# Designs tried in a protein design run: designed miniproteins, single chains, continued (3). Part 91

Each design is a single chain, and the fold is of that chain. pLDDT is the mean over its residues in the fold that is shown.

## One batch from the design tools (miniprotein)

Design m11150
Fold by ESMFold2-Fast:
Structure m11150 (fold): chain A 107 residues (1-107)
Amino acid sequence: MVKEEELSDRDEFMARMILYGKYSDPEWAELSEKLKTMPKRTPLSDEQLKILADALEQLGFTKPVASLIARELSPYIRPDADIVALSQRIKQARSPAELARILMSYL
């Protein structure tokens, strides 16, 4: 388990809002619905989770929020996904809509 779970209620709420709640971009709504309907797969390793969390943190998410987003996505990432490639694409995202589309492409 990762030590960055010392979350404020706001950080946890923000991570949940981004993934499952109403975000203004239709792409985030699509990602949220996909996560609700997809079967859970084998979760990512702690090392892969840290790679994803670090990429999200570089986009401006706080460390706790980035870690929660990575954990929530973990069981839905496809088994053949290149996590390093996903991380590099995340770092290049120019908008929330682009980030959501990148994440969906690896589900």
Scores: mean pLDDT 72

Design m11151
Fold by ESMFold2-Fast:
Structure m11151 (fold): chain A 54 residues (1-54)
Amino acid sequence: EEEKKKREERLKRIDEALKTTTSDFGKMALNIDRARIEGKFDELLKKYEEEAKK
């Protein structure tokens, strides 16, 4: 299915960006995007919101 190929391509691009990203915010944004694709977005977003309040 086309969606499978697009999903794999997006994950590869996120992995490549993570290798070059040095900022904590940039890594957070990329991890959120990855979690959306993997269906773990809600858990990751909750964690980052809690960390931001500290």
Scores: mean pLDDT 72

Design m11152
Fold by ESMFold2-Fast:
Structure m11152 (fold): chain A 89 residues (1-89)
Amino acid sequence: MKEAYDEIAGAFRVASEGGDASALSPAAQGLAETAKLLSKETNREAAEAAERGDLAEAVRIINENSSPTVASAVAISMVGVEIETLLRS
């Protein structure tokens, strides 16, 4: 679980700060691209929540700061990172 949370946090950090996504897993790179639909501030707050292991709070932040369509796209991408990490375990 920590590995998936680290990848999710990294993806939100890249979307917030414009860093290098190539160090992330393929699913996390997809999350970083989808998360560009969010504001930099929303991505920063989501990254902070994921970094402390609180994905429920990250989802709440996204839901309060985006449309249902964008929130759903980001949530699906987050689940993709969790599935990829599970398949590597």
Scores: mean pLDDT 83

Design m11153
Fold by ESMFold2-Fast:
Structure m11153 (fold): chain A 73 residues (1-73)
Amino acid sequence: SMREEALELVKKALEKLKNNDIKGAREYLSKAYELMMKDPTTSLEEKQLLFEALRAAQMNDIEKAIELLEKVL
């Protein structure tokens, strides 16, 4: 499902953030968000957490981005 593909991208984004690759993390998070928005099985909470995580990554708030992504998983 698109949700399962999005969760795999979230795991990859989390790995990138832990390795201080913010650009790589943003690319994975953007793709994950697009997939989650298209999948009707994704909860509103998951969509909100992923949106806030993407925004945190854009603001270079790595600690908050990691915290939010761990809540999605």
Scores: mean pLDDT 85

Design m11154
Fold by ESMFold2-Fast:
Structure m11154 (fold): chain A 91 residues (1-91)
Amino acid sequence: MIEKEVKEVEKKADEVIAEANRLAQTKGSREDLEALSKKTREVIEYGKKVAEKADPETAEKIRQKMAELANATARASLAVREYEDEQKKKE
């Protein structure tokens, strides 16, 4: 039963990581960044809850995936924010 939740966390994390990478490359809008950040927080919170119920080995795997997600989102946030700030400064 917990396997289903673990698989869902992994799938959601992978999807959000892909979206983060796309956003970083395309330097998308602030709206996209806000949506991404929201999704990331939801997946990390859900992952933490599932890890609490999981065996130590499975919990470690979830923690690593959450760290990858957080890192990808942070990079996307920085890229989009810097690009937007540059555009605002340019009159």
Scores: mean pLDDT 79

Design m11155
Fold by ESMFold2-Fast:
Structure m11155 (fold): chain A 90 residues (1-90)
Amino acid sequence: ASVIAKSIVKHLENGNYAEAAKLLLKLLQELDYETAGRAILYIQMHIQSGSITQENVDALFAEAEKEAPDSLKASIKALRISFKAALGLK
């Protein structure tokens, strides 16, 4: 997994939601589609394993939605749906 994906997971596990959100936004803005997709998959695997909780996911997207530029708001909404699905939420 990429350094950015591992860093996002660590920040989420430690409750550093603002830093996790900044790294997620950087991932979506600066990384190519394949690299971003691999990073997202790594985070989703940690959600499915239970190391990242529903509270972590909700707090991450609350911070990301505050900081996201208009161009990323649709992507953030789509990722939130995807991460909630990884939690088994309807």
Scores: mean pLDDT 82

Design m11156
Fold by ESMFold2-Fast:
Structure m11156 (fold): chain A 80 residues (1-80)
Amino acid sequence: PSQEEIDAEANIALAEIIRGIVLSDAKHGKISPEVAEEILREIDRTIARLEKGYKAGKITAEQVREEVQRLVRRVNEKAA
């Protein structure tokens, strides 16, 4: 794979890891179930959009990275 493909896949994998952390935090009562469900829906929508967009050649690996960085920031804001 190209470095661009590796970078895109790594950033999508990071979003999936963050999803797992949110799920774990909800399971252990660190965030409310309602807030967790909202965050998880946003993560799932973002991952699906980025995977489809990158695979279709509509977005670059750099745009994937930027979108995942925005997602991380937004998740942190909602979890606080």
Scores: mean pLDDT 86

Design m11157
Fold by ESMFold2-Fast:
Structure m11157 (fold): chain A 55 residues (1-55)
Amino acid sequence: MEVVVPEGATPEQLEEQARALARQLHPDASPEELAAKQSELLAQMVAQRRARAAA
């Protein structure tokens, strides 16, 4: 699944988006799993934005 990262999003907005997406994709996940999935999604979003900025 491709994660769309809006340009100009703040770190807080990216965290909230990652949290919402993690909950949507893994509704039955434990709090530990949700935290891990949120961190993975946030890392992907940050990496994608950095790659775009570096180009």
Scores: mean pLDDT 73

Design m11158
Fold by ESMFold2-Fast:
Formats: C-alpha cells, sequence, structure tokens
Structure m11158 (fold): chain A 93 residues (1-93)
C-alpha cells in the first residue's frame, strides 16, 4: 500500500539523518561565506531540503521507480533556495 511505502521510506531517511545533517551544515557554511549572509539563514532550509529530497529518493527506491540523481539535486536546490528567499522577504518586512 501507499502507507507501507511511506513507512519504509521514512525508516530509510531516518537512518541517513546524521550524515544528511552533517552535509547540510557543510553546505550551509559554504553558502553563508559565498553570499555574505548569516549561517542561521541557511542551516534549517538546507537541512529540511536534504531531508525532504532524501525521503523522495527513498520513496522512489522502495516503490521501484527510476532514480535520477540530477532530478533530486535540482529539487533539493529549488527547495532550499525558495525557503531562503522566503526568510529574506520576511526579514525585510
Amino acid sequence: SMEEIEEKARELTEKAQPTLDEDAALLARKLSAERGLPLELFLEPVRNALRRTSYKMAFAIVSGEKVSQEEFVREFRELFEAEVARRLAEAAA
């Protein structure tokens, strides 16, 4: 069922979380330095985007769908860039 696929995808994502959080912190530091903006602006957006795209990848694997690394990298970037833009807009208001 869909619920069983979702449960297994969540399990796989949870097992990857420590590595994902470390990767997110590294990327957030790089983005902060490159853009001259506070680290805190990137930490949560990057972490949440990595977790979400990792869940989608796990879901695709569990459901037997074709996995595209390029597609997931694009989705990841679109997700955190949108959230960073939203937070910047809120800070400007």
Scores: mean pLDDT 83

Design m11159
Fold by ESMFold2-Fast:
Structure m11159 (fold): chain A 100 residues (1-100)
Amino acid sequence: SEELARRAAEAARRADELAEAGLTDEAAREQALRLLAEALRALAELLLAGDYEALAEAIARASGDEADREKALEEVERAREDLPAEAERLRARADELLAR
């Protein structure tokens, strides 16, 4: 699940970069942060549901690389017992983004 945490952190970093780049449109900034938070929460839900196939597909779609699907499946298989904690980390990060 370290790959999932890395992707969540990358999305959060992108949101922070957008905010710091000085978007002059408050609504556009708020929408971008909300979309990123929704993506992080969706990943957390997939982890908790144990739908590892759907999770791997979501990761592959985000990266555009089919190899990421197989890697994601291997990672979730190794970290099965840690997946609930990983999901909580993703949700906490989404909450942080919305609080900024």
Scores: mean pLDDT 59

Design m11160
Fold by ESMFold2-Fast:
Structure m11160 (fold): chain A 110 residues (1-110)
Amino acid sequence: SGNDPVRKEDVEEWLRKAEELIEQGNYKEALIPALKALLGSVLARDKEGLRRASELLAKILDKYPEYIVDVLSVLTVIEKMFGKEWVELAIEELLRNIKNEEVKERLRAF
C-alpha cells in the first residue's frame, strides 16, 4: 500500500494535537505529532507549519532534552531528501525558542 500525500490540512491537525498535549502537560505524547508536523510541513512546502512545529518542538526539548536525538534524526532525513534550506529554517526557529544550552549546542553542531 502507498503512503497518502501529506497536505497542509494534515500538518494543521498534527500541530493542533501537539499544542493540545503540551497545554495539558503531556510533553512526551506531543513529540510524535510535533515531529510529524515538522516533516509534514516540508513535504507540504509549508514554511509557516515548519516554524510552528519547530516552536512546539523547542517547548518539548526544554522539558525533555533527551529527545534532541529524535529531532536530529528527522532533520537528517529532511536535509538528505529536501536540502539544507528547510533544515536551516527549522534550526533557526528551534534556537530562537529553546532555553536549554546543551540542546542549543547539539543543534549548532548539526
Scores: mean pLDDT 87

Design m11161
Fold by ESMFold2-Fast:
Structure m11161 (fold): chain A 76 residues (1-76)
Amino acid sequence: MKKKEVYTHTKGPVTVTTTVETEGDKRVVTTEVSYNGKLQFTITAEYELVDGEWVLTSESYSVSQEELNAKIKALQ
């Protein structure tokens, strides 16, 4: 059985959305950070259940291409 939980926290212009997907002994946590409604970066963390504990097995990061391009343009 696949269980999906979504948590959203907003403070001023910053919104953090955390999606936790658990299926058996596997868990994927995706955290998206937005500023003024624009996605800044995403963190994806994968966990495996070992002896009753969730162990981090992989982690990846991505930065918003739109925000990266906007910063590059501001330097020119």
Scores: mean pLDDT 77

Design m11162
Fold by ESMFold2-Fast:
Structure m11162 (fold): chain A 96 residues (1-96)
Amino acid sequence: MSEKELEAEILLSLARMFLSLAKKSEDDKEIAELAKRAAELALEAARLGDKEIAEEAIELLEELKKVVEEKIKDEKLKEETLEYLEKKLKEAKEIL
């Protein structure tokens, strides 16, 4: 494993941690901030890792979209957060 592959695995693990925190949160703003942080980490992992890491990052981004859609009650914040996640998802798919 290269240093970049190890860094990608660590970033993906951190992204999964933020996803778990978002799933447990009941605060719209906290869910949005955690989801955005998870998305940034997942995209960085996809850029540094192999195809398998990129595929896992895409799955994580799709799960984040589902969490945001189901949990955020403020319609404007939900829309802005989903737009951000969709942009990150598109960027991750371009890496594949």
Scores: mean pLDDT 88

Design m11163
Fold by ESMFold2-Fast:
Structure m11163 (fold): chain A 74 residues (1-74)
Amino acid sequence: MELRLVKILYRVNEDGSAGEPLAHASAVIPEGGTATLTLSSPRLRPGDRVQVATYLLSEEGVLSSETSAPFRVP
């Protein structure tokens, strides 16, 4: 089974809701291995509040989805 990891970085609005997507990255997870994803965007500023949504995908569709707690760009 081919597994793909997808991460999307979202801006968090002042009201705490999910804002605009700022960056995304994806990688195929090798059998028995690890995938590392780096998220970057020219629109990011130190102190910006953001969240990361993570999706694990298979040939059958979305297997799992998780959203991080909000955090600030260092």
Scores: mean pLDDT 76

Design m11164
Fold by ESMFold2-Fast:
Structure m11164 (fold): chain A 77 residues (1-77)
Amino acid sequence: MASISEVTDAIEEALAEIVRDRAGQDLIPPSLREEVDKKLEEIKKELNASDSTIAVAYTSIQLRQVAAVIEGKTYVP
């Protein structure tokens, strides 16, 4: 069972990779969501994480993104 820190780091790296891959391409919200879901499933399998661990880690990342926006900063993965 992976730690919440390892799962969070893996999700942040996957999101950063998706953002880099989309640089120079049109942003399509449905395809971006599909890519995120696929990466979350891959991380779950690779780290043998539970659904609850993935959900907590992903929510923590989303809360950090929201906090950055509230502080007037741009989110950088």
Scores: mean pLDDT 65

Design m11165
Fold by ESMFold2-Fast:
Structure m11165 (fold): chain A 94 residues (1-94)
Amino acid sequence: SLLDDLAEIVSLILRGEKRSVIEEKIRELAEKYGIPESVVKELVKKLLKIVEGEMTEEELVELNKKILELRRKMGEELDESMEEQIKHYEEVKK
């Protein structure tokens, strides 16, 4: 899954793998899922914050939105009601 592939990149970073290897893995994942490298990099950074315990509740909501957007881009059928509920939840949280 996308999350498993992202977790692998995070694991490589935590193990102190070379930047060139990390960048290559980001390219591979971006190509595999048809998403921009910048988006993959953003998701990896957010997952690192979760692992380090630095992620806020607001950042978790934004991460969930990005994951849903990527699932939609990958051709996964998303329930319209789920999208509306997430939007409503964000508006209530603000």
Scores: mean pLDDT 68

Design m11166
Fold by ESMFold2-Fast:
Structure m11166 (fold): chain A 116 residues (1-116)
Amino acid sequence: MKKYEVEIDIEVTLPDGTVIRIHKKETIEAESLDELIDKVADMVVKTLEEHFGAKLEVVSRTVALTKKTDNEEKYTVTLRLRIPELGLEAVIVLDITFDKKKNKVTVKAHVLLRPA
């Protein structure tokens, strides 16, 4: 199992246009890049659940490989979620960059919240 240093920047846009920024650094162990992407997505969802104090229900998940070289891979993960307790829906776009030489992962998460 390989250890990855993961740095996550989350930008949350609330329905009133307020922007909240959350920064996290974590070490994640994964056997595959697919498992790493799953764990990163789960970590972002969990971070938002902790911030809002409400359960997020994942409606859909799409993963796209946008760049692949010998040195890096880039993925875009799109999550559609509901926060039923708050009457909100969310779209999360995760731009994930994996540096193969350093085992470093950089994640930029854009979260748009709107009334459901």
Scores: mean pLDDT 85

Design m11167
Fold by ESMFold2-Fast:
Structure m11167 (fold): chain A 117 residues (1-117)
Amino acid sequence: ATATGSGSAGGVDLELTMEASATKVKVGEPLTVTATVTNTGSTPATVQVQLYVLAAGAREPTLVAQSAPATLAAGGSATFTFTVTLEKAGAYSLIAQVLVDGVPSSAAAVIPVEVVA
C-alpha cells in the first residue's frame, strides 16, 4: 500500500511517499514501512521522518520509529526504512510525518493496517 503527502515548513516544500509491505498482518509479524522524502523547494533542508501508530479508539498516536536527520539539496530525495511489530490485534493507522530542522511540517501520509490474532 502507498500513501503520498505534501507540505511545507520553514520555507521548504516537501513531498512524502509512504509504502507499507502489507495492510493486513498477524500479531507479532514484522511490517516494513518505506518513506521517501523529496525536497521540491529551491533551498536545502534537513529532514527527519517520524513514524507513529494510532490504534482505533485511541486518542493519541504512539511514536514507534524515527529516522536520523538527513540534509536534502534542492530537488534531492532520501529513503528511510522502518520495521514495526504490532503486539495487539486491531485496526491501526500508520502515520509518517516529516520534520524540518526538528519542526513538524504539513507533509504527512497515512496507511491503514489491520492486525489479526
Scores: mean pLDDT 83

Design m11168
Fold by ESMFold2-Fast:
Structure m11168 (fold): chain A 77 residues (1-77)
Amino acid sequence: SARFIELVDQLSEEERQRLLAVQARVRRLWDRLTPEEQAQVEALARAIEEAESVEELLAQAEALGAFLAAVEARLAA
C-alpha cells in the first residue's frame, strides 16, 4: 500500500533493520509453523502493512516479534 511505503521511508536505519530482522525470522520459521500460527503471522503482517503511523507500525512489528519468540520457545521444547 502507498501508506506502508511512506511509513517505511520514515523509519530510521535501526527501525528498518528491526523490521527486516522480524521478516527474516518469519521466513526462517514459516515451514515449521502450525496452520494456526501461520494464520496469526499473516494477521500480524497485515496489521503492519495496514498501520496508519510509524508508532503503530513499530508496535505491530514488536507484537509479531513477541509472537515469534513464543513459537521459537515451543519449537525448542
Scores: mean pLDDT 87

Design m11169
Fold by ESMFold2-Fast:
Structure m11169 (fold): chain A 93 residues (1-93)
Amino acid sequence: AEEAARAAREAAERAREAADALLAGKASREEALEAVEEAAEATARALGVDEETARKIARRAREELAKRIKTGEEAAEAARLAAEGAEIAADHL
């Protein structure tokens, strides 16, 4: 539980950094989507989902977002929302 919560908070921090870096022109949209995938996986793990299923959920979430996202601003927003989800899961809300 504590390890999964810590991993979720770390993934959230990376996703926020990826969003900020993308908006500053220092990261790609793909790097932001990678951070979303990592945050989604950490969120699922914090909620008690097994590693294999968590990876499948995270990968599918990234694939669906990649189809819908048209701008860097939308990718940054997705990374920020993924960070919030991971933080909520870590706090058991």
Scores: mean pLDDT 84

Design m11170
Fold by ESMFold2-Fast:
Structure m11170 (fold): chain A 89 residues (1-89)
Amino acid sequence: MMEEAKKRAEEMARRAAERAGELLRLAKESTDPDQAAALRRQAAALTGSLMDLTLAKQKGDVEEAEKAIERAEEEIRRADELAAEVRAE
């Protein structure tokens, strides 16, 4: 139960960190200020999700971990959509 939630939280944390880094890189390369702002905002949201996942794992609260995982999945999805749009240029 908690071990499975921790493994899922760890996976989501890694994905969130990778996506946040990629979005920040795309923001630095972007010449469109609105695009750069959107990328930075989504990267911040991913960082927030990563912190929530870490705290939930440390507390050993499976319900809080599941909530953090769900939020992280949504933010990763939004990040993937945004990155795909930017890369399509």
Scores: mean pLDDT 81

Design m11171
Fold by ESMFold2-Fast:
Structure m11171 (fold): chain A 98 residues (1-98)
Amino acid sequence: GLEQVLKAIGLALALLGHILELEQKGNTELADLAQQLLNAINELLSKGNNELAVQAAEIGVEAVDKAIELLQEGNTEEAINILKNALEQVNALIEKSD
């Protein structure tokens, strides 16, 4: 329903904000992975799979929040790994949407 679309859009906007911050700080690989998560959310929304779009958006935002925390702790490799794992989960949702 409309609530799911609005929730997914709100989470996607939060993710876009994180992408811009990562790019500005020179964290290009993390920004690229977060952009792939945003693209996946947009694909699910474009297909009308609103429930999967919300699930993908929640996975993406939670993973980017944790990745930023790990970056602040100096753990860049773990930050990259958490985004890669989130992207694998979200890509599985896209395959399920077909």
Scores: mean pLDDT 88

Design m11172
Fold by ESMFold2-Fast:
Structure m11172 (fold): chain A 68 residues (1-68)
Amino acid sequence: MTMEELQEAARELAELRAKYRKLVEEKGLLRPESKENKEALEKTREALIESYLRLGFPEEEARELAEL
């Protein structure tokens, strides 16, 4: 992996993390009955896993990091 590729992947990861935090804050992650919020968080988590995989993390670690 080149340094440029690593920088781009890190930037994309930061954007996905910001999106996840926004969903938690604005839609109330703690309301399990909010179906739309649940689906949006699950989709963002999958995108985070893929982003971590692109950074060279193994699948197990990528899944754990996406849950944080």
Scores: mean pLDDT 70

Design m11173
Fold by ESMFold2-Fast:
Structure m11173 (fold): chain A 92 residues (1-92)
Amino acid sequence: SKAEIILLEASLSSLLMGIKIAVKYGEDVEKFVEKALEVIEEAIEVADEETKKELEKLKEEFLEAKKKKDYEKIIEILEEVIALLSKEAQKL
């Protein structure tokens, strides 16, 4: 539903802000990163077929960035996921 996509976008935006703050102040980001992955997986389950394929590619990139602790790349990927969810919500 449109409401479900909007709520996932809002959750991910909040987690992105948490990651940005933690990175800026040298705090542990792992809890926010793990929660963001869960939200991405939930978004994949509820998205349309086209958005789902794009989200699955971004999830693979996210997992690689997480393994490397590349938090700048994680931030970029999360911004792309949020943009995709926003675009899908506008179509519904």
Scores: mean pLDDT 86

Design m11174
Fold by ESMFold2-Fast:
Structure m11174 (fold): chain A 96 residues (1-96)
Amino acid sequence: SAEAKKLEQQLDKEKEVLNKFVNELIEKLRHLPVEELLKKMEELTLKIIELVEKVLKAIEDGASKKTLQKLRAEFYKEIAELLGIEVSELRKAFKR
């Protein structure tokens, strides 16, 4: 539907913001042991792929804006837990 396409475009914009944040985070983490850095990069990449797949399936199934917003909130929580930070700190990064 036209509404689902509009939500998909909004999600694509948010992916660009997330990618920028991830790149800045990686730059800050470059002084960590290589093994730890690479592991965190792999885990972040897998979580991003998982979000994309979940959202695409939800759109295909005709999910509401509310359902898509819940998936986004769940993703932020999972990424925050993976990084060992609070969700509020991750949200601050997205306001830039």
Scores: mean pLDDT 70

Design m11175
Fold by ESMFold2-Fast:
Structure m11175 (fold): chain A 76 residues (1-76)
Amino acid sequence: MAEELIEQAERYIDQAEAALEQGDLATARDHLLKASDYLEEAREAARDDPELQARIDELEARLAELTERFDAASPA
């Protein structure tokens, strides 16, 4: 379960990055929100798995970077 949630989050992060590169802010926002939701579920599912927690931490860092890029491109 946790691994599947991590894979879904990674897919949405990749799609959000592509959308940001294209200037599609609406699609980027949707994918960033979905990635965030999947990472939250994955963290709960992987609470006792330090290896999966490390993978989630890396994806959360990537999500934060993309969210910062989105905020810079999007009006408040």
Scores: mean pLDDT 83

Design m11176
Fold by ESMFold2-Fast:
Structure m11176 (fold): chain A 64 residues (1-64)
Amino acid sequence: PPRLPAGSEEETERVEAGDREVEIELLERYKAALEALRPQLDAEQREVADRLLAEIDAKLEELR
């Protein structure tokens, strides 16, 4: 068994259950804002926005 003094992962997941929904909503708002800004950005800024969108999508998948 693991020797980490981290306690219970189940307890951590339970505590995060309520916070997770709030985080998902914040990430979705960030995604919507970036998508709205994307056509107004120059090529270099759009590249950064595309990377941020990919990171937001990846985190949303992990939170679901």
Scores: mean pLDDT 71

Design m11177
Fold by ESMFold2-Fast:
Structure m11177 (fold): chain A 55 residues (1-55)
Amino acid sequence: SRLDEVLAMQRAILAGRELSEEERARVDALVRGLSAEDFEALVQEATRLMAEARA
């Protein structure tokens, strides 16, 4: 799903990987295609992943 792909890219960023311009454009397009519900789920999961990376 679009949400799963965006979350995979977020995990890569948190692991210290920099995204290419093409990958950033792809993520932007996927995020723009998300429903409001999926976008809120993305924010919640990204927050969780950041908290886990900090712990």
Scores: mean pLDDT 75

Design m11178
Fold by ESMFold2-Fast:
Structure m11178 (fold): chain A 91 residues (1-91)
Amino acid sequence: SLDEAIKEAEEAAEESPVERVREELERLKKLIEEAKENGFTTELQIRITSLLFAAMAYLQDAYFRGEISEEEFKKLSEKLTKIGKLIDKAS
């Protein structure tokens, strides 16, 4: 559900030590809330997908730079994957 996707995005943002990942997840939450209110448009789906990819890319970059642990990377990447699957089921 979109409510579960919003909750997962909020929790992932709170748990992320990487500011750039947190910012993208906060933007993602706002777009999911917009999709819940107004429905999915092609433009909104593209924006949501782009933010998920950006968050994952920043998370991978932080891991490769040694800024986060392997456990933190795994936990946050699993949450991002879950958010994507929840959005796909709702669209």
Scores: mean pLDDT 83

Design m11179
Fold by ESMFold2-Fast:
Structure m11179 (fold): chain A 94 residues (1-94)
Amino acid sequence: APPSVDELILRIIALIERGFRNGESPEAIRARIEELGAANPHYRVEVLELRTTETEVVVTLRVTAADGREFLVEIRLTRGPDGRVSTEVRVTEA
């Protein structure tokens, strides 16, 4: 069965979180997202912005469904002073 856009976004978030925890470069995280996008036939995933610091990763994606619907997906992961990671996600249909 084809994954929902929500399922795809959750998989991308998990991938970003893993890369961030492992100290991967923004280029490595981008490559993993693009690889995940290329592996699925139901959605086109385009990384518009990706930046990392010691305490933050910000990713902006354009996700296009096979039916032509477009989603702007903004993902922010922040490492707090206790070392715990919090996630903020905004999805806007275009």
Scores: mean pLDDT 83

Design m11180
Fold by ESMFold2-Fast:
Structure m11180 (fold): chain A 80 residues (1-80)
Amino acid sequence: ATIDSARLEDGYLVVTGKGPANSSIVVEALRDGKSVGGEGAFTDENGNYEARIPVDAAGTYTLLVYQDGKQVAEKEVTLA
C-alpha cells in the first residue's frame, strides 16, 4: 500500500492512497510515537482508498497503513 496525500478537513485527518483492489486496510495516526486514532477503509476496484481520522490539533503525525495485521506503509506528515 501507499500513502499519497494527507490533509486536515473539518477536524479530520484525511488520508488517501493505493493498495490491492477491493481490500480492507487500517490507517493509524501517531503523534510523538503515541496512537492518536485510526480508521478502517476499503480500497475500490482501482485500489484507491480514503480514511478519515478525527484529530484535535494541527502538527506532525506519523501515518501507518496496515493490511492483514501487517504494516505495509509509513509516512510522516506535517499539517497546519
Scores: mean pLDDT 84

Design m11181
Fold by ESMFold2-Fast:
Structure m11181 (fold): chain A 87 residues (1-87)
Amino acid sequence: DIDPEKLEELRAYVKSKGYEDYITDEDIRFLLKLAGGDVEKAKALLDYLISYIEKNKDTIKNELDKQRILSEAFQDLLDRLEEVLAR
């Protein structure tokens, strides 16, 4: 169901932002599905997550903090999904 070329483009996008250690291939696949296969919408969802992580990056002291911030970022995104996708 996921186009490999779209996954590669979004992976390159995440890497260009310096967040490849935070956002996994599985995360990208999940966001692309939420975006209905639309790469530009998936980038908007990624931008939202990256912004959330960036604001909280200084609080990350270990892997557990990283997983907590990622979980919070995804929950915040899902709570605002319709708003973010309407952009």
Scores: mean pLDDT 83

Design m11182
Fold by ESMFold2-Fast:
Structure m11182 (fold): chain A 75 residues (1-75)
Amino acid sequence: TMTKEELIAKLKKYFGISPEAYWIEKALLVASGLIQAGITDHLNKLVVDENTKVKDVPLEVLETIVKAIEEYEKK
């Protein structure tokens, strides 16, 4: 199991930018689209909205987002 800090570091790696930057909020929206295609549980909980900063996102949601991105990259 990865820590929240490690998951944020992975998101930074994918987008090449600071986790606190506006770009990461866009990354959450993109990842939400990926999750909606396969995994919706965390989005259905309304855990993440447009005002949520990456650092404030629960560990489970960050883990789901990172896994969704990694699954898409397997292509």
Scores: mean pLDDT 57

Design m11183
Fold by ESMFold2-Fast:
Structure m11183 (fold): chain A 62 residues (1-62)
Amino acid sequence: SMAEGKKLVEEFKEWLEKNVENLSPEEIGELTKKFIEENRELLSDEQIEEIENHAVRLIATK
């Protein structure tokens, strides 16, 4: 559902931000890819883009 997808996106983004200092750029990319693949049916194209852009932004801080 839309509400479930939104909550998953928010929780994943928050988790990445909390763990960004302990993760390599490669790990951030791999975890993001796996999250999207595992939750594909619950995520809109816009939500996938939001997550990918968030991961790219975090990697850029490394």
Scores: mean pLDDT 84

